# Designs tried in a protein design run: designed miniproteins, single chains. Part 79

Each design is a single chain, and the fold is of that chain. pLDDT is the mean over its residues in the fold that is shown.

## One batch from the design tools (miniprotein)

Design m2915
Fold by ESMFold2-Fast:
Structure m2915 (fold): chain A 64 residues (1-64)
Amino acid sequence: MKEEAIKELEEAAEEALKQVPEIMQTSVKTLRDFSLKAIEEAESEKEIQAVLDRGLKSLKNIIE
Protein backbone atom coordinates (compact mmCIF):
# COMPACT_ATOMS: atom_id res chain seq x y z
CA MET A 1 0.00 0.00 0.00
CA LYS A 2 2.63 2.62 0.98
CA GLU A 3 4.73 2.05 -2.18
CA GLU A 4 1.62 2.35 -4.41
CA ALA A 5 0.42 5.50 -2.59
CA ILE A 6 3.89 7.11 -2.84
CA LYS A 7 4.05 6.32 -6.58
CA GLU A 8 0.54 7.69 -7.24
CA LEU A 9 1.28 10.91 -5.32
CA GLU A 10 4.65 11.40 -7.07
CA GLU A 11 3.05 10.86 -10.50
CA ALA A 12 0.25 13.34 -9.67
CA ALA A 13 2.80 15.90 -8.44
CA GLU A 14 4.93 15.52 -11.62
CA GLU A 15 1.79 16.04 -13.74
CA ALA A 16 0.87 19.13 -11.66
CA LEU A 17 4.38 20.56 -12.14
CA LYS A 18 3.90 20.35 -15.94
CA GLN A 19 0.60 22.29 -15.73
CA VAL A 20 1.46 25.09 -13.25
CA PRO A 21 3.51 28.27 -13.79
CA GLU A 22 7.01 28.50 -12.24
CA ILE A 23 5.71 30.57 -9.27
CA MET A 24 3.43 27.67 -8.19
CA GLN A 25 6.07 24.93 -8.56
CA THR A 26 7.46 25.51 -5.04
CA SER A 27 3.95 25.02 -3.58
CA VAL A 28 3.51 21.75 -5.53
CA LYS A 29 6.93 20.48 -4.38
CA THR A 30 6.24 21.44 -0.75
CA LEU A 31 2.85 19.68 -0.81
CA ARG A 32 4.43 16.60 -2.45
CA ASP A 33 7.24 16.38 0.15
CA PHE A 34 4.86 16.91 3.09
CA SER A 35 2.37 14.31 1.81
CA LEU A 36 5.11 11.75 1.06
CA LYS A 37 6.45 12.11 4.62
CA ALA A 38 2.92 11.73 6.03
CA ILE A 39 2.38 8.52 3.99
CA GLU A 40 5.72 7.10 5.23
CA GLU A 41 4.74 7.89 8.87
CA ALA A 42 1.18 6.49 8.54
CA GLU A 43 0.62 3.31 10.56
CA SER A 44 -2.63 2.04 8.99
CA GLU A 45 -4.05 1.50 5.51
CA LYS A 46 -6.85 3.96 6.32
CA GLU A 47 -4.35 6.68 7.28
CA ILE A 48 -2.33 6.07 4.08
CA GLN A 49 -5.49 6.38 1.96
CA ALA A 50 -6.64 9.53 3.83
CA VAL A 51 -3.23 11.22 3.33
CA LEU A 52 -3.18 10.23 -0.35
CA ASP A 53 -6.74 11.51 -0.93
CA ARG A 54 -5.92 14.85 0.76
CA GLY A 55 -2.68 15.24 -1.22
CA LEU A 56 -4.36 14.45 -4.55
CA LYS A 57 -7.24 16.87 -3.78
CA SER A 58 -4.78 19.65 -2.85
CA LEU A 59 -2.78 19.10 -6.07
CA LYS A 60 -6.01 19.20 -8.10
CA ASN A 61 -7.02 22.49 -6.41
CA ILE A 62 -3.65 24.05 -7.39
CA ILE A 63 -4.14 23.02 -11.05
CA GLU A 64 -7.85 23.89 -11.21
Scores: mean pLDDT 80

Design m2916
Fold by ESMFold2-Fast:
Structure m2916 (fold): chain A 77 residues (1-77)
Amino acid sequence: MAEDLRRAAEIIKKLYEELKKSTDPFDKEVYEALIIMVAAIVKNIDPETGEKVLDLVNQGKYEEAVKILEEEAERLA
């Protein structure tokens, strides 16, 4: 579980960097959808952490979502 949360944080970080660089509306929508998908996968693995992450992601608070994932991964390691 700790490794899954750490990987989720890394993936969301990469997707968010791509989202920030993107100027095409379709690309932005794809990156946003992928970030939501990663958050949903986390919710299936760790419902409490995943629910908080998904809520933040739906608000566009990607940096806060990553922070929660990293903190929880460190706590479980």
Scores: mean pLDDT 85

Design m2917
Fold by ESMFold2-Fast:
Structure m2917 (fold): chain A 88 residues (1-88)
Amino acid sequence: MEKVLEEIRKLNEETLAALEPLFRAGAAGDLAAEAAALELLIAALEELKKHADAIAEAEGLDKAYITEAIDAQIAALRARRAALEAAL
């Protein structure tokens, strides 16, 4: 069980590192590259959400706490991506 939490912590660190290219694309004015990076990040979070259900069950945590946090992030990223697509 602790191994699953360890992997999630590592994924969080890797995700934060992956966000740096996204910020650089925005700074460079490459809206298409930024939109593509957001799409990949949204897909990764959708996949993590499936894994979060198993984590909640195994840890005895409320599933809602995990899924609500992921859903909020996905919603924010989708809104940002839509704004970028409208600017293209």
Scores: mean pLDDT 70

Design m2918
Fold by ESMFold2-Fast:
Structure m2918 (fold): chain A 66 residues (1-66)
Amino acid sequence: VEKLLEEIESIEDEEIAKAAIEAVKTAAKTGNEELTERVARAALAAESVEEARELLKQAEAYLKSL
């Protein structure tokens, strides 16, 4: 997960990077490592700020459902 976070931090668009990092951190709070890795990979594939923010909302919704 740390290596994926470093790749996300290297994203040229700072707003995409920030939203993606928050999505991964939120997923990590669930304690589900598999979910966290899937969110991190999806965040790296995000092409827009809207897509990264949608991942954050999904991670927050999952955490709230626990």
Scores: mean pLDDT 75

Design m2919
Fold by ESMFold2-Fast:
Structure m2919 (fold): chain A 70 residues (1-70)
Amino acid sequence: KIEGEVIRVEESELGITVYLKTKDGVKTFFVPKNEEAEKVIDKDKIIVLPEEYREFVLSLKVGDKVTIEF
């Protein structure tokens, strides 16, 4: 699990990217549009979330404090 503050939310053709400021630095989360989009992601740097998180991450705003369980 990771706790942090939302600093940015980006929507692209590949999916939705969320940047969280945590105690261990900035963590990047990604909800892929499809399996092909997931394959181009560096999983050592980016935490991939399942499609069920799509609505949740789209509801996030800069300054929101969140806990992500994965």
Scores: mean pLDDT 78

Design m2920
Fold by ESMFold2-Fast:
Structure m2920 (fold): chain A 65 residues (1-65)
Amino acid sequence: ASNEEAVEAGVEAAREMLAQPGATLDSVIMGAMLAYTESVGYGKEVPAQLQQEVAERARELYEEA
């Protein structure tokens, strides 16, 4: 998958977590990070810059909710 697809997968997971009752900042960020890592592929080195971008976008979504 492309880096763009991986970032979008993470952001989409954050939105899904926010739609669930009892969503917390930690659950939203963790859900986004897991989806991002899965999209990149296990055993591959994840770009730290994009990983941080996914976490920051997930936090912003939580703050807007």
Scores: mean pLDDT 75

Design m2921
Fold by ESMFold2-Fast:
Structure m2921 (fold): chain A 81 residues (1-81)
Amino acid sequence: SALEEEALRLLEEAYELTKETDPELAKIVREAMEYLKKGDYKRALRLVYEALVRAKELGDEETVELLSRTAELLEQLLKQQ
């Protein structure tokens, strides 16, 4: 779906921003991408919330915005199931 493709694109962008600067945050984002690709939106959303907590603790406002938008899209996907 277009929402799933958009959510994956936002997660890929968050991964690229974090992979060299915060490998732990990047790992959580990568795990969220894998569950999203499997259609496990509930697990993907839980991982996005975990990544959001870490990004907020780090003051990484750009990653927070990307992950917040991803969470909104995943919540919409869950309502459509």
Scores: mean pLDDT 88

Design m2922
Fold by ESMFold2-Fast:
Structure m2922 (fold): chain A 86 residues (1-86)
Amino acid sequence: MEELKKKREEELKKLKEEILKKVEELGEEKVIEEYLKKAKETDNLNAEEEELVREYYRGLIEAVKNGDEEKIREIHREAVERSLAA
């Protein structure tokens, strides 16, 4: 159990660092569209599902920029539960 917690925290830390770096380099809108494009290439998303993916990544980017660790964990957990994140 402890090892799984450490793995999840490390994965969240990597995700946070990746998102922050990409936002700094490409800008928020481009990062959201890049993640959406990747999701669409993996799954056949309808318009409602595309908006759900955009909202998840918008919320995640905002939480990362604000340093809201609790919100980052909530968003990531919801995305995993809905199979929107690996």
Scores: mean pLDDT 73

Design m2923
Fold by ESMFold2-Fast:
Structure m2923 (fold): chain A 57 residues (1-57)
Amino acid sequence: PELGRRALEAIEQGKLDEAVRLLNEAFLRHTGQPLPDEAVAALTPEQIREGAEALVA
């Protein structure tokens, strides 16, 4: 939950690169594997927010 909350904060401040880093860190912690580079590059601001919201729920 902590990383997701921080990612939401970063999104609200327009720091999408910071938010993506936090989301990827949380994804690694929960799944044990990173997001593929192609998937990370294809993330839209809306998808980044959705991921952050999922991590705080």
Scores: mean pLDDT 75

Design m2924
Fold by ESMFold2-Fast:
Structure m2924 (fold): chain A 61 residues (1-61)
Amino acid sequence: MKLSPEELFEKWKEVLEKTLPKEEAEKIAREMEEYLKQGKISEAKRLALERMSEYYEKKLA
């Protein structure tokens, strides 16, 4: 099943909300939305992954 960009964004937003504090998740979601509106889907995906990675690295340290 292939996901539309909108469905993919919703899934990422869900993961961000579970992983990060509300304020941080909303900030990242906003930045992703701006990239998606510009057609920069890979940029939006990379941003989400990098932010989540940083959060987990902080938690595991």
Scores: mean pLDDT 73

Design m2925
Fold by ESMFold2-Fast:
Structure m2925 (fold): chain A 60 residues (1-60)
Amino acid sequence: GSAEARAYAARARAAATAAEAADWKGLGVQFGGGNPEEGRRTGLEGGAAGAASAAWSAAL
């Protein structure tokens, strides 16, 4: 249901934030350059939103 989708989205966002913090150390060094901040933000946004969207679609 929608409540489950919301809970999953919140967990996915929290997990993505934690993963982003860890990945910044590796990914920012390897792929950063001009856009490390945007790369991290887009990764977090895409990962969390993608997981939430998939859960929502499956629940609906």
Scores: mean pLDDT 56

Design m2926
Fold by ESMFold2-Fast:
Structure m2926 (fold): chain A 106 residues (1-106)
Amino acid sequence: SVAGELLEFDNDGAASTAAAVAIEEEVRANGWRAEGSGRSLQRPGSDTVAHALTLLLEHEGEKRLVGLLHRATSAADSAADRAAVDAFVAEARAEFERLLAELRAA
């Protein structure tokens, strides 16, 4: 079986970090094997940033896919900065769903 969970955070890097730490602690406590990949987007001259982390967890033939998406934006951001973050988030969501579908089809 394959379970999937995508956690999204808006302007809350502390909550995003806490979620990542909690997942790592759960993985270690329950003997899961974890494989991960991450991407980030930073816009020059702006506080606009986005981070995506995907973790595949495996234990005794069971698989779980966990995604973490964090975006930080401000009212001062340009339309181009907002569009870039929106595109990054949309792409990260699509990639998570594609990977989950592939794992469930295997």
Scores: mean pLDDT 81

Design m2927
Fold by ESMFold2-Fast:
Structure m2927 (fold): chain A 57 residues (1-57)
Amino acid sequence: EAEREAKLQAAIKVAKYAMDKGLPLDEASRIAAEAYRAGETPEEVEKIGKELVDKKL
């Protein structure tokens, strides 16, 4: 389903954002997975994920 693929791409963007901010891959992946589960839309996944990354820093 297109919505699932779009959410996954948003989660990948979150992981990349986290790594660009200096978080290790394991933490970046965990945050991205949490955002993917919490968000209902790609926009929500990206928003929640970036908020989690910023809070971690």
Scores: mean pLDDT 81

Design m2928
Fold by ESMFold2-Fast:
Structure m2928 (fold): chain A 66 residues (1-66)
Amino acid sequence: VEELRQKAREAFDAGDYETALKYLEEIRKKTGKLTPEEARMLAEVYDKLGDIEKARQYVEELRKLL
């Protein structure tokens, strides 16, 4: 899981939002939950990809984690 988190962060920092999304989704499947940082990254990734509805959903999830 930590390796997946590192790969997601690296892809996100590189602007590869499709790859970051893939790794973040795999983390969720394995752990069943997201950290605040992962929820924030998912919200931003979906926003960058133009999926405003999913971006909003993950912003709400982030608020619940804080």
Scores: mean pLDDT 78

Design m2929
Fold by ESMFold2-Fast:
Structure m2929 (fold): chain A 59 residues (1-59)
Amino acid sequence: SILEKIREYLKKLGESEEFIEAVLKVLSKKSKEEKEHALKRLKAVLGELPLEEQEKIRV
């Protein structure tokens, strides 16, 4: 699921388990579009997206 992918990326960023659970609880109440946007932003932070896509997210 999108939330499980978000959990994985937050764990890679070194966030605490308590913080990750709090973020996922908030995001579980959000729309599919908001969840996908959060995942895309996390992928950009970890450098998994191409440079042009990372610039598009930052702008």
Scores: mean pLDDT 71

Design m2930
Fold by ESMFold2-Fast:
Structure m2930 (fold): chain A 55 residues (1-55)
Amino acid sequence: SEEEIEEAIETIAKVQSEETGVDEELVREAIREALAEDPEAAAKQLLDKAKEITS
């Protein structure tokens, strides 16, 4: 769902920002750009990655 995608974006951006020191806003922008290019493929990758991080 849209809510699941938003949570995945938040989770991934936070974790990557903490690991790399890159600003969360920049990470979110990169994710949003990927979603705009191919929403279905990008959404699946985001959900899979968020599941790995939160497990």
Scores: mean pLDDT 76

Design m2931
Fold by ESMFold2-Fast:
Structure m2931 (fold): chain A 87 residues (1-87)
Amino acid sequence: MEEEAKKAQEEAKEVIEELRELKAELEELAPYLDPRLVEGLIRFLEETIRELEENLEDVEKTKEATEKGRGMADVARGAILGARRAQ
């Protein structure tokens, strides 16, 4: 149980760091993206980071939030790749 909780917390922290880095890249690429898309993605990234941080003590909720965070990271990476190709 303790090892499972620790692993879930470590994976959540890794996803939090990735989401923060993706947020920074979206802010840098904002001039090459739809302003509404950037605002929406940044909001969802911030909400997902908060959800991950708030649920670190609940293994099941942490796992669910981590999976959601990975999905949001994929969406953000797609937007970043599209913006970089549009340059």
Scores: mean pLDDT 79

Design m2932
Fold by ESMFold2-Fast:
Structure m2932 (fold): chain A 63 residues (1-63)
Amino acid sequence: SEEVRKEIIETAKKLIEQKGPDEALEHAERLIVKAYLEGRITPEQAEEVSREVRKLAEEAKKK
């Protein structure tokens, strides 16, 4: 769902600030897998959220 996507992205943004992009990406990937296994998102949504989180991490590394 869009709600789960938003939660994961917001969590990733917060973790980038607090722990840096590498730890944030690792944690967000675990959240994506958990949401998928719980049936809260589709495989397509999982891929979309994963791409978005990786983009956020790469943007953070450029600064």
Scores: mean pLDDT 82

Design m2933
Fold by ESMFold2-Fast:
Structure m2933 (fold): chain A 58 residues (1-58)
Amino acid sequence: SMKERLLELARKSEETAEEFKKIAEENKDIKGAQDSALRFAKAGELNAERSRAAAEEL
């Protein structure tokens, strides 16, 4: 169902966000790399939240 697909995409986005957080941690000494990784992590978290909210409407 569309609901199940949205929940699966949310989980994948959350996993990707966690990977970007690890990249940010590994690159603390490179400000630009850390900032970019944290920005991508936040985008992934927001996408997951929106996908879960959309699934709840179904």
Scores: mean pLDDT 87

Design m2936
Fold by ESMFold2-Fast:
Structure m2936 (fold): chain A 85 residues (1-85)
Amino acid sequence: AEKEALELAKRLGEIYIEEMEKRGLKARVGIGLLPSGEIYVGIEDYDASGNLVGKNFVKIEPSGKISIVEADDKELMEKVIEKLK
């Protein structure tokens, strides 16, 4: 359901920020609705000096299916998605 997809998006963003903070890094998360009815999660990665070092884009279907559209740190994104299971 759309509500479950939104809850997954929020939790994905929270876990991603926590993992970045453990590395001494920062992330900014944006969540929104696509015209298709899918939820998107856009994440910008920042180093300790505040420089943009990566971008990540994930889509979540109303079914709860998560798809990585773009990930500069694919290993971290896959780890975060696994923690949602």
Scores: mean pLDDT 84

Design m2937
Fold by ESMFold2-Fast:
Structure m2937 (fold): chain A 72 residues (1-72)
Amino acid sequence: EVELAKEVLERAAEAAAALGDEETAALLREAAENAADAERVQALLDEVVAVASEEVRRAIAEVVAAIGAELA
């Protein structure tokens, strides 16, 4: 559970960084480091939604969908 959450958040951070959004990438990496703390993860994800562009949010959604498909 926590390991899977870390993997998703780390891949999402890489996607944000690849699009040049280092601020969103940093927030996602911090969420991955704190994956066991659901309240902190939620606060960081709320910040990501507030600061990330539509393109970055779409890339993150694609990463989540791809990992979901790999687990199916």
Scores: mean pLDDT 78

Design m2938
Fold by ESMFold2-Fast:
Structure m2938 (fold): chain A 83 residues (1-83)
Amino acid sequence: MEEAERLVKEAKEAYEAGDYEKAAELYLRAGELYLEAGDLEAAQEVVDELREIYLKTKNKAIYDALLELGARLSAQEVEELKK
């Protein structure tokens, strides 16, 4: 999970630099890696952070990443409930 944690760190740095498109891409990649690892809690934290950033910035790239990752997380949570 070092790769996903690295991507979250880089996403936060991009966000602080005002590069919302890069931040959105890095958060989405980190969230996807957490989902692949079955770490739904970490994936949810990424979704929550994207939502907070969207509410503050209203940036479309952040919104698109939030919707994409949120949909993937919801689908995977449904599959986990079937086990």
Scores: mean pLDDT 83

Design m2939
Fold by ESMFold2-Fast:
Structure m2939 (fold): chain A 96 residues (1-96)
Amino acid sequence: MKAIVTADVRVEDASDGLLRVTVTLTVKANGKTYTQTVELDLPVRAGRRVEFRAVVELEIDDKDAKNVTVTAQISVELLDGEGRVEVSVSAELIEK
């Protein structure tokens, strides 16, 4: 079994700066907890549209593929600068 989380991030009205995106995927299956984290640092430029996709995948042993819950936590931080951030998240569980 495989859990996949996709986070689509868009930045508008940005100043020059640095955008940090952290995506944490937590899967609970058969009383066990699995976690995977992806962190991305991207330069943002004034007057430019920034769009990117972060994908986090986690494999679960088929013997533990019962009572599965998937949680995604996305953190977006502008370290240097300002802007408007839009985030969309999708989660998929593949039982193949």
Scores: mean pLDDT 76

Design m2940
Fold by ESMFold2-Fast:
Structure m2940 (fold): chain A 65 residues (1-65)
Amino acid sequence: MMASHEAAAAIRVVAWSIEGLAWGRLEDGVLKVYTDGDEEAYERVRREMEALSKELGVKIEVHRL
């Protein structure tokens, strides 16, 4: 649902994960997160985003650049 969760999710993604996160974008109620690194960085970000998605009840997709 497009309540205040989406704004909170976007802010948290940007603030939290500069280490493995290249970019995040909110589109049609889905937060899309892009990683700019190897498989280890991708897996780390993916796990954290899955936990965040469950916590906030927002759809989050993780992609590799």
Scores: mean pLDDT 64

Design m2941
Fold by ESMFold2-Fast:
Structure m2941 (fold): chain A 60 residues (1-60)
Amino acid sequence: MTKLVLKFKNKEEAEKLAEILKELDPSLKVTVEGNTVTIESDLSVEKLIGLVLRAIGEML
């Protein structure tokens, strides 16, 4: 199991990332708490980082 914790400037950015990540892979356990996004998955760290980078790109 892989766990990533990402901190954003505000809650709105955190919620947008969480929505995009769930669209990219619904199997991800994504939790938003304030400006912090916690992602838990059985995917490798490398695969999760790739998904996060893709989601950030879609926010732009």
Scores: mean pLDDT 81

Design m2942
Fold by ESMFold2-Fast:
Structure m2942 (fold): chain A 70 residues (1-70)
Amino acid sequence: MIEFTLPNRPGVLEKVKELIEKYGGKILEERRTPTHIHVKAEVPEEYFDKIPEELKKATNGQGTLHAIYK
């Protein structure tokens, strides 16, 4: 499981959902604030090394990875 925060901008969550699904994961939880979206997702362990870089690319460096749980 991974936890991350995104800017609450149009299209950002959609790009990140597509990214997570591309790596065989799924979104478990979404929480919106006026400024940010907090996301919890399940991703196969073999892709944990790829997700941080792909998240950075999908969010133009604005997405923050908080935790990776084994």
Scores: mean pLDDT 76

Design m2944
Fold by ESMFold2-Fast:
Structure m2944 (fold): chain A 69 residues (1-69)
Amino acid sequence: ASAEEYNEKGKELFEKGEYKEAMGYYEKAIRLDPSYAEAWENLGKVLEAMGKLEEAKKFYEIAKELKAK
């Protein structure tokens, strides 16, 4: 599977409220492509939905830095 396919699967799970599973798929996307800014941003969204605001902020900052390149 591609990083994009894992990211899309994560988005489907996020819409269903399956936050831990969504996080796992976004992590798989990042393992295949560590420069995939959207996957880092989506991982931040999952953490924010789980109430982990400080961790979410860190991943949003990583995504922003990747988009600036």
Scores: mean pLDDT 86

Design m2945
Fold by ESMFold2-Fast:
Structure m2945 (fold): chain A 83 residues (1-83)
Amino acid sequence: NDEKIKEANDLIEKGRELYKQGKYEEAAKLFEEALKILEEVLGKDHIQVAAAKLWLGLAYEKLGKKEEAEKYYEEALKIFPTI
């Protein structure tokens, strides 16, 4: 499990670097892979899953996929209560 979490975190870091370079399609793919791993290991309600959804939403927004981005933002916000 810890190995898979590390893999997911490495994918997010690489995706963030691609996002900074304007490579939004490649970044989105890495965030999708990271999200899948984190959901499988930590479950859908974990803070790291919310973080992966936020990054994926940001990448989709840059790709003009506003409806997909909003879906991921809403899912992430459900994990972050008002605290």
Scores: mean pLDDT 83

Design m2946
Fold by ESMFold2-Fast:
Structure m2946 (fold): chain A 75 residues (1-75)
Amino acid sequence: SELAVRATRVLVRWAEEKGVPRDEVVRQMGKALGVEAKSLEELIEAVRKLVDQGVDPVTIIETLAKAVREVLEKA
């Protein structure tokens, strides 16, 4: 499913448009998934691996959306 990957890209772009540096967004989103992501590409790879392991795409999207919200509340 490309849903979680597409949502990840949209969430990162939205946070950047709100003034959060990409590196910080990617780091916090990665941390919320239990991974150390240093780039958007690494974050996307982590999302794909979780989907391949049977994690529900909606759960991934909700986890990432919460992480973005927390970053925005701290900025």
Scores: mean pLDDT 85

Design m2947
Fold by ESMFold2-Fast:
Structure m2947 (fold): chain A 109 residues (1-109)
Amino acid sequence: DITLTQSPASVTVKEGEKVVINLTASASSVDSVNWFQQKPGEKKKLLIYNNNVLAPGVPSRFSGSGSGSSFSLTIENAQLSDTATYYASATATGKGTSWGAGSTLTVLA
């Protein structure tokens, strides 16, 4: 079992600003990180898989980076529609899948 820490836990930005959500894993044995967007009343939508691969239909302003124990989700040119909670999941061989507690983004006009 790997502990995942997302930071910040909440952030408010203006439309057009850059957002970076960081992920720290308690172990450097992370094989892959996925990033998800969840809006109230909706299922989690996959944004990024395998650390840095953009999921089909996801805008190119979303990107993932990192390896080992340090990862990030970047949102360039934040839109009002990006207001959501963002969750990371990490998979490690022999330890299964762990989930971060989420980072809540609010985008204002």
Scores: mean pLDDT 87

Design m2948
Fold by ESMFold2-Fast:
Formats: C-alpha cells, sequence, structure tokens
Structure m2948 (fold): chain A 74 residues (1-74)
C-alpha cells in the first residue's frame, strides 16, 4: 500500500467521528514531517491499526502515543 493510499485509509477510518478526524489529521501531519518514506509508510500503517480500535478515545490515545514516539525518532 502506497503512502497516499494509507493517508486515504486513515481519513476514511476517521470520517464519522470528530475526535478521530482530529487524531487522523495529527497523524498525517506527523507522517509528512518524517524525512524517510519507509518510516512515513510504517507510521501510517500503525495509525491505520490504531484507528481500527473500537473505542474512539483509545484510538486517539494510541495515535498520540505513536506520534510522540515518531517525533522523538526523527
Amino acid sequence: MSEEELIEKVRELAKDNPLLQKAADHAIEVARSLPDEEERRYFLELAVKALQNEDPEVAAALIDMIAGLAKRMA
């Protein structure tokens, strides 16, 4: 799956929930800040998995956690 396909999937998973939309936008911004395409793709794959969580609050918290880790690694 390409970076653009992963971004589209992240947006689709979040489309019906404002909390998830905010988390998705943050994840996409963090991914775009990463200089390595492989790292951006990997981060977006993790974001997709986080957004598939049944609990929106847990999904948003998981996004914040992985975003914090990604920023520290960049």
Scores: mean pLDDT 81

Design m2949
Fold by ESMFold2-Fast:
Structure m2949 (fold): chain A 71 residues (1-71)
Amino acid sequence: EKIIEALQKTLGLSREAAEHVVRAVELGEKATRDNTEVHQEIVRHARRAMEIDGVTPGELGLALQLAKELK
């Protein structure tokens, strides 16, 4: 909840978009270089966050960084 709330308050993301950002970060922390399926899931969650709230690539980058820092 705390990371989702921070993304909503700092970047104005919806709960659904924030949840996709958090999931992308969680998958990224566990991913190895050779795990292409996990990499594809990370990309899907990131794209979904952009689609839900019209988030720009720059804003998505900031959201991913903030979520990583708050873990």
Scores: mean pLDDT 74

Design m2950
Fold by ESMFold2-Fast:
Structure m2950 (fold): chain A 64 residues (1-64)
Amino acid sequence: MIQEVSPLINELAFAIVEKDYAKAAELLNKLGVKVTAEELKKMSREELLALLRKLEEAEQKKKE
């Protein structure tokens, strides 16, 4: 559990692990990232994890 990260980013990580791309796309849109479930399906696991990491860093920078 990541205490410093928003609940939306935690839910996004779970959606990616469960391969629920529809929910992942919805959560990403709430975080300001315009993607579709179709686009997420075409991304590799490495690309999805890199996107998650960038969103976590952006969220932490907003707190500063």
Scores: mean pLDDT 73

Design m2951
Fold by ESMFold2-Fast:
Structure m2951 (fold): chain A 70 residues (1-70)
Amino acid sequence: SEAEEKLKKGKELEKEGKYEEASKYYTEAVKLSKDPEIIEEALANLGKLAREHPTPEVLRNTKEAVELSK
């Protein structure tokens, strides 16, 4: 699915140290998915990014994803 592709791309970007781009892709995965497993994994990865790399963009994307998951 498109959401799974976004989650995969986010993981690839995170491995490359592209944390802001990774956060955008994780947020898009949450936005596009109705699958609890995809949403949970994307939110967990965003939470880790928000703790370890708390830039304004990472924090904005994390907040948006949390609101979308409600």
Scores: mean pLDDT 87

Design m2952
Fold by ESMFold2-Fast:
Structure m2952 (fold): chain A 69 residues (1-69)
Amino acid sequence: DNIKQQADQLQQQADQYQKASDSLNTGAEQNRKVGDTDTADSLQKSADTYTKQSNDLTNQSNNLNNLYS
């Protein structure tokens, strides 16, 4: 059944966005520690955007899995 494969692909995409968000959050933390608050804030906003995209994709994956059950 193709629905399970689609759900798995959406979760893989969500995982990629979460990894990107984690990397940006690390960059924000590093810049904040050296006093570059403007760069840190910019990276944090980008991280928040990727976290939202990851959550949206996870919700889509879960919705497909719920239709399967």
Scores: mean pLDDT 86

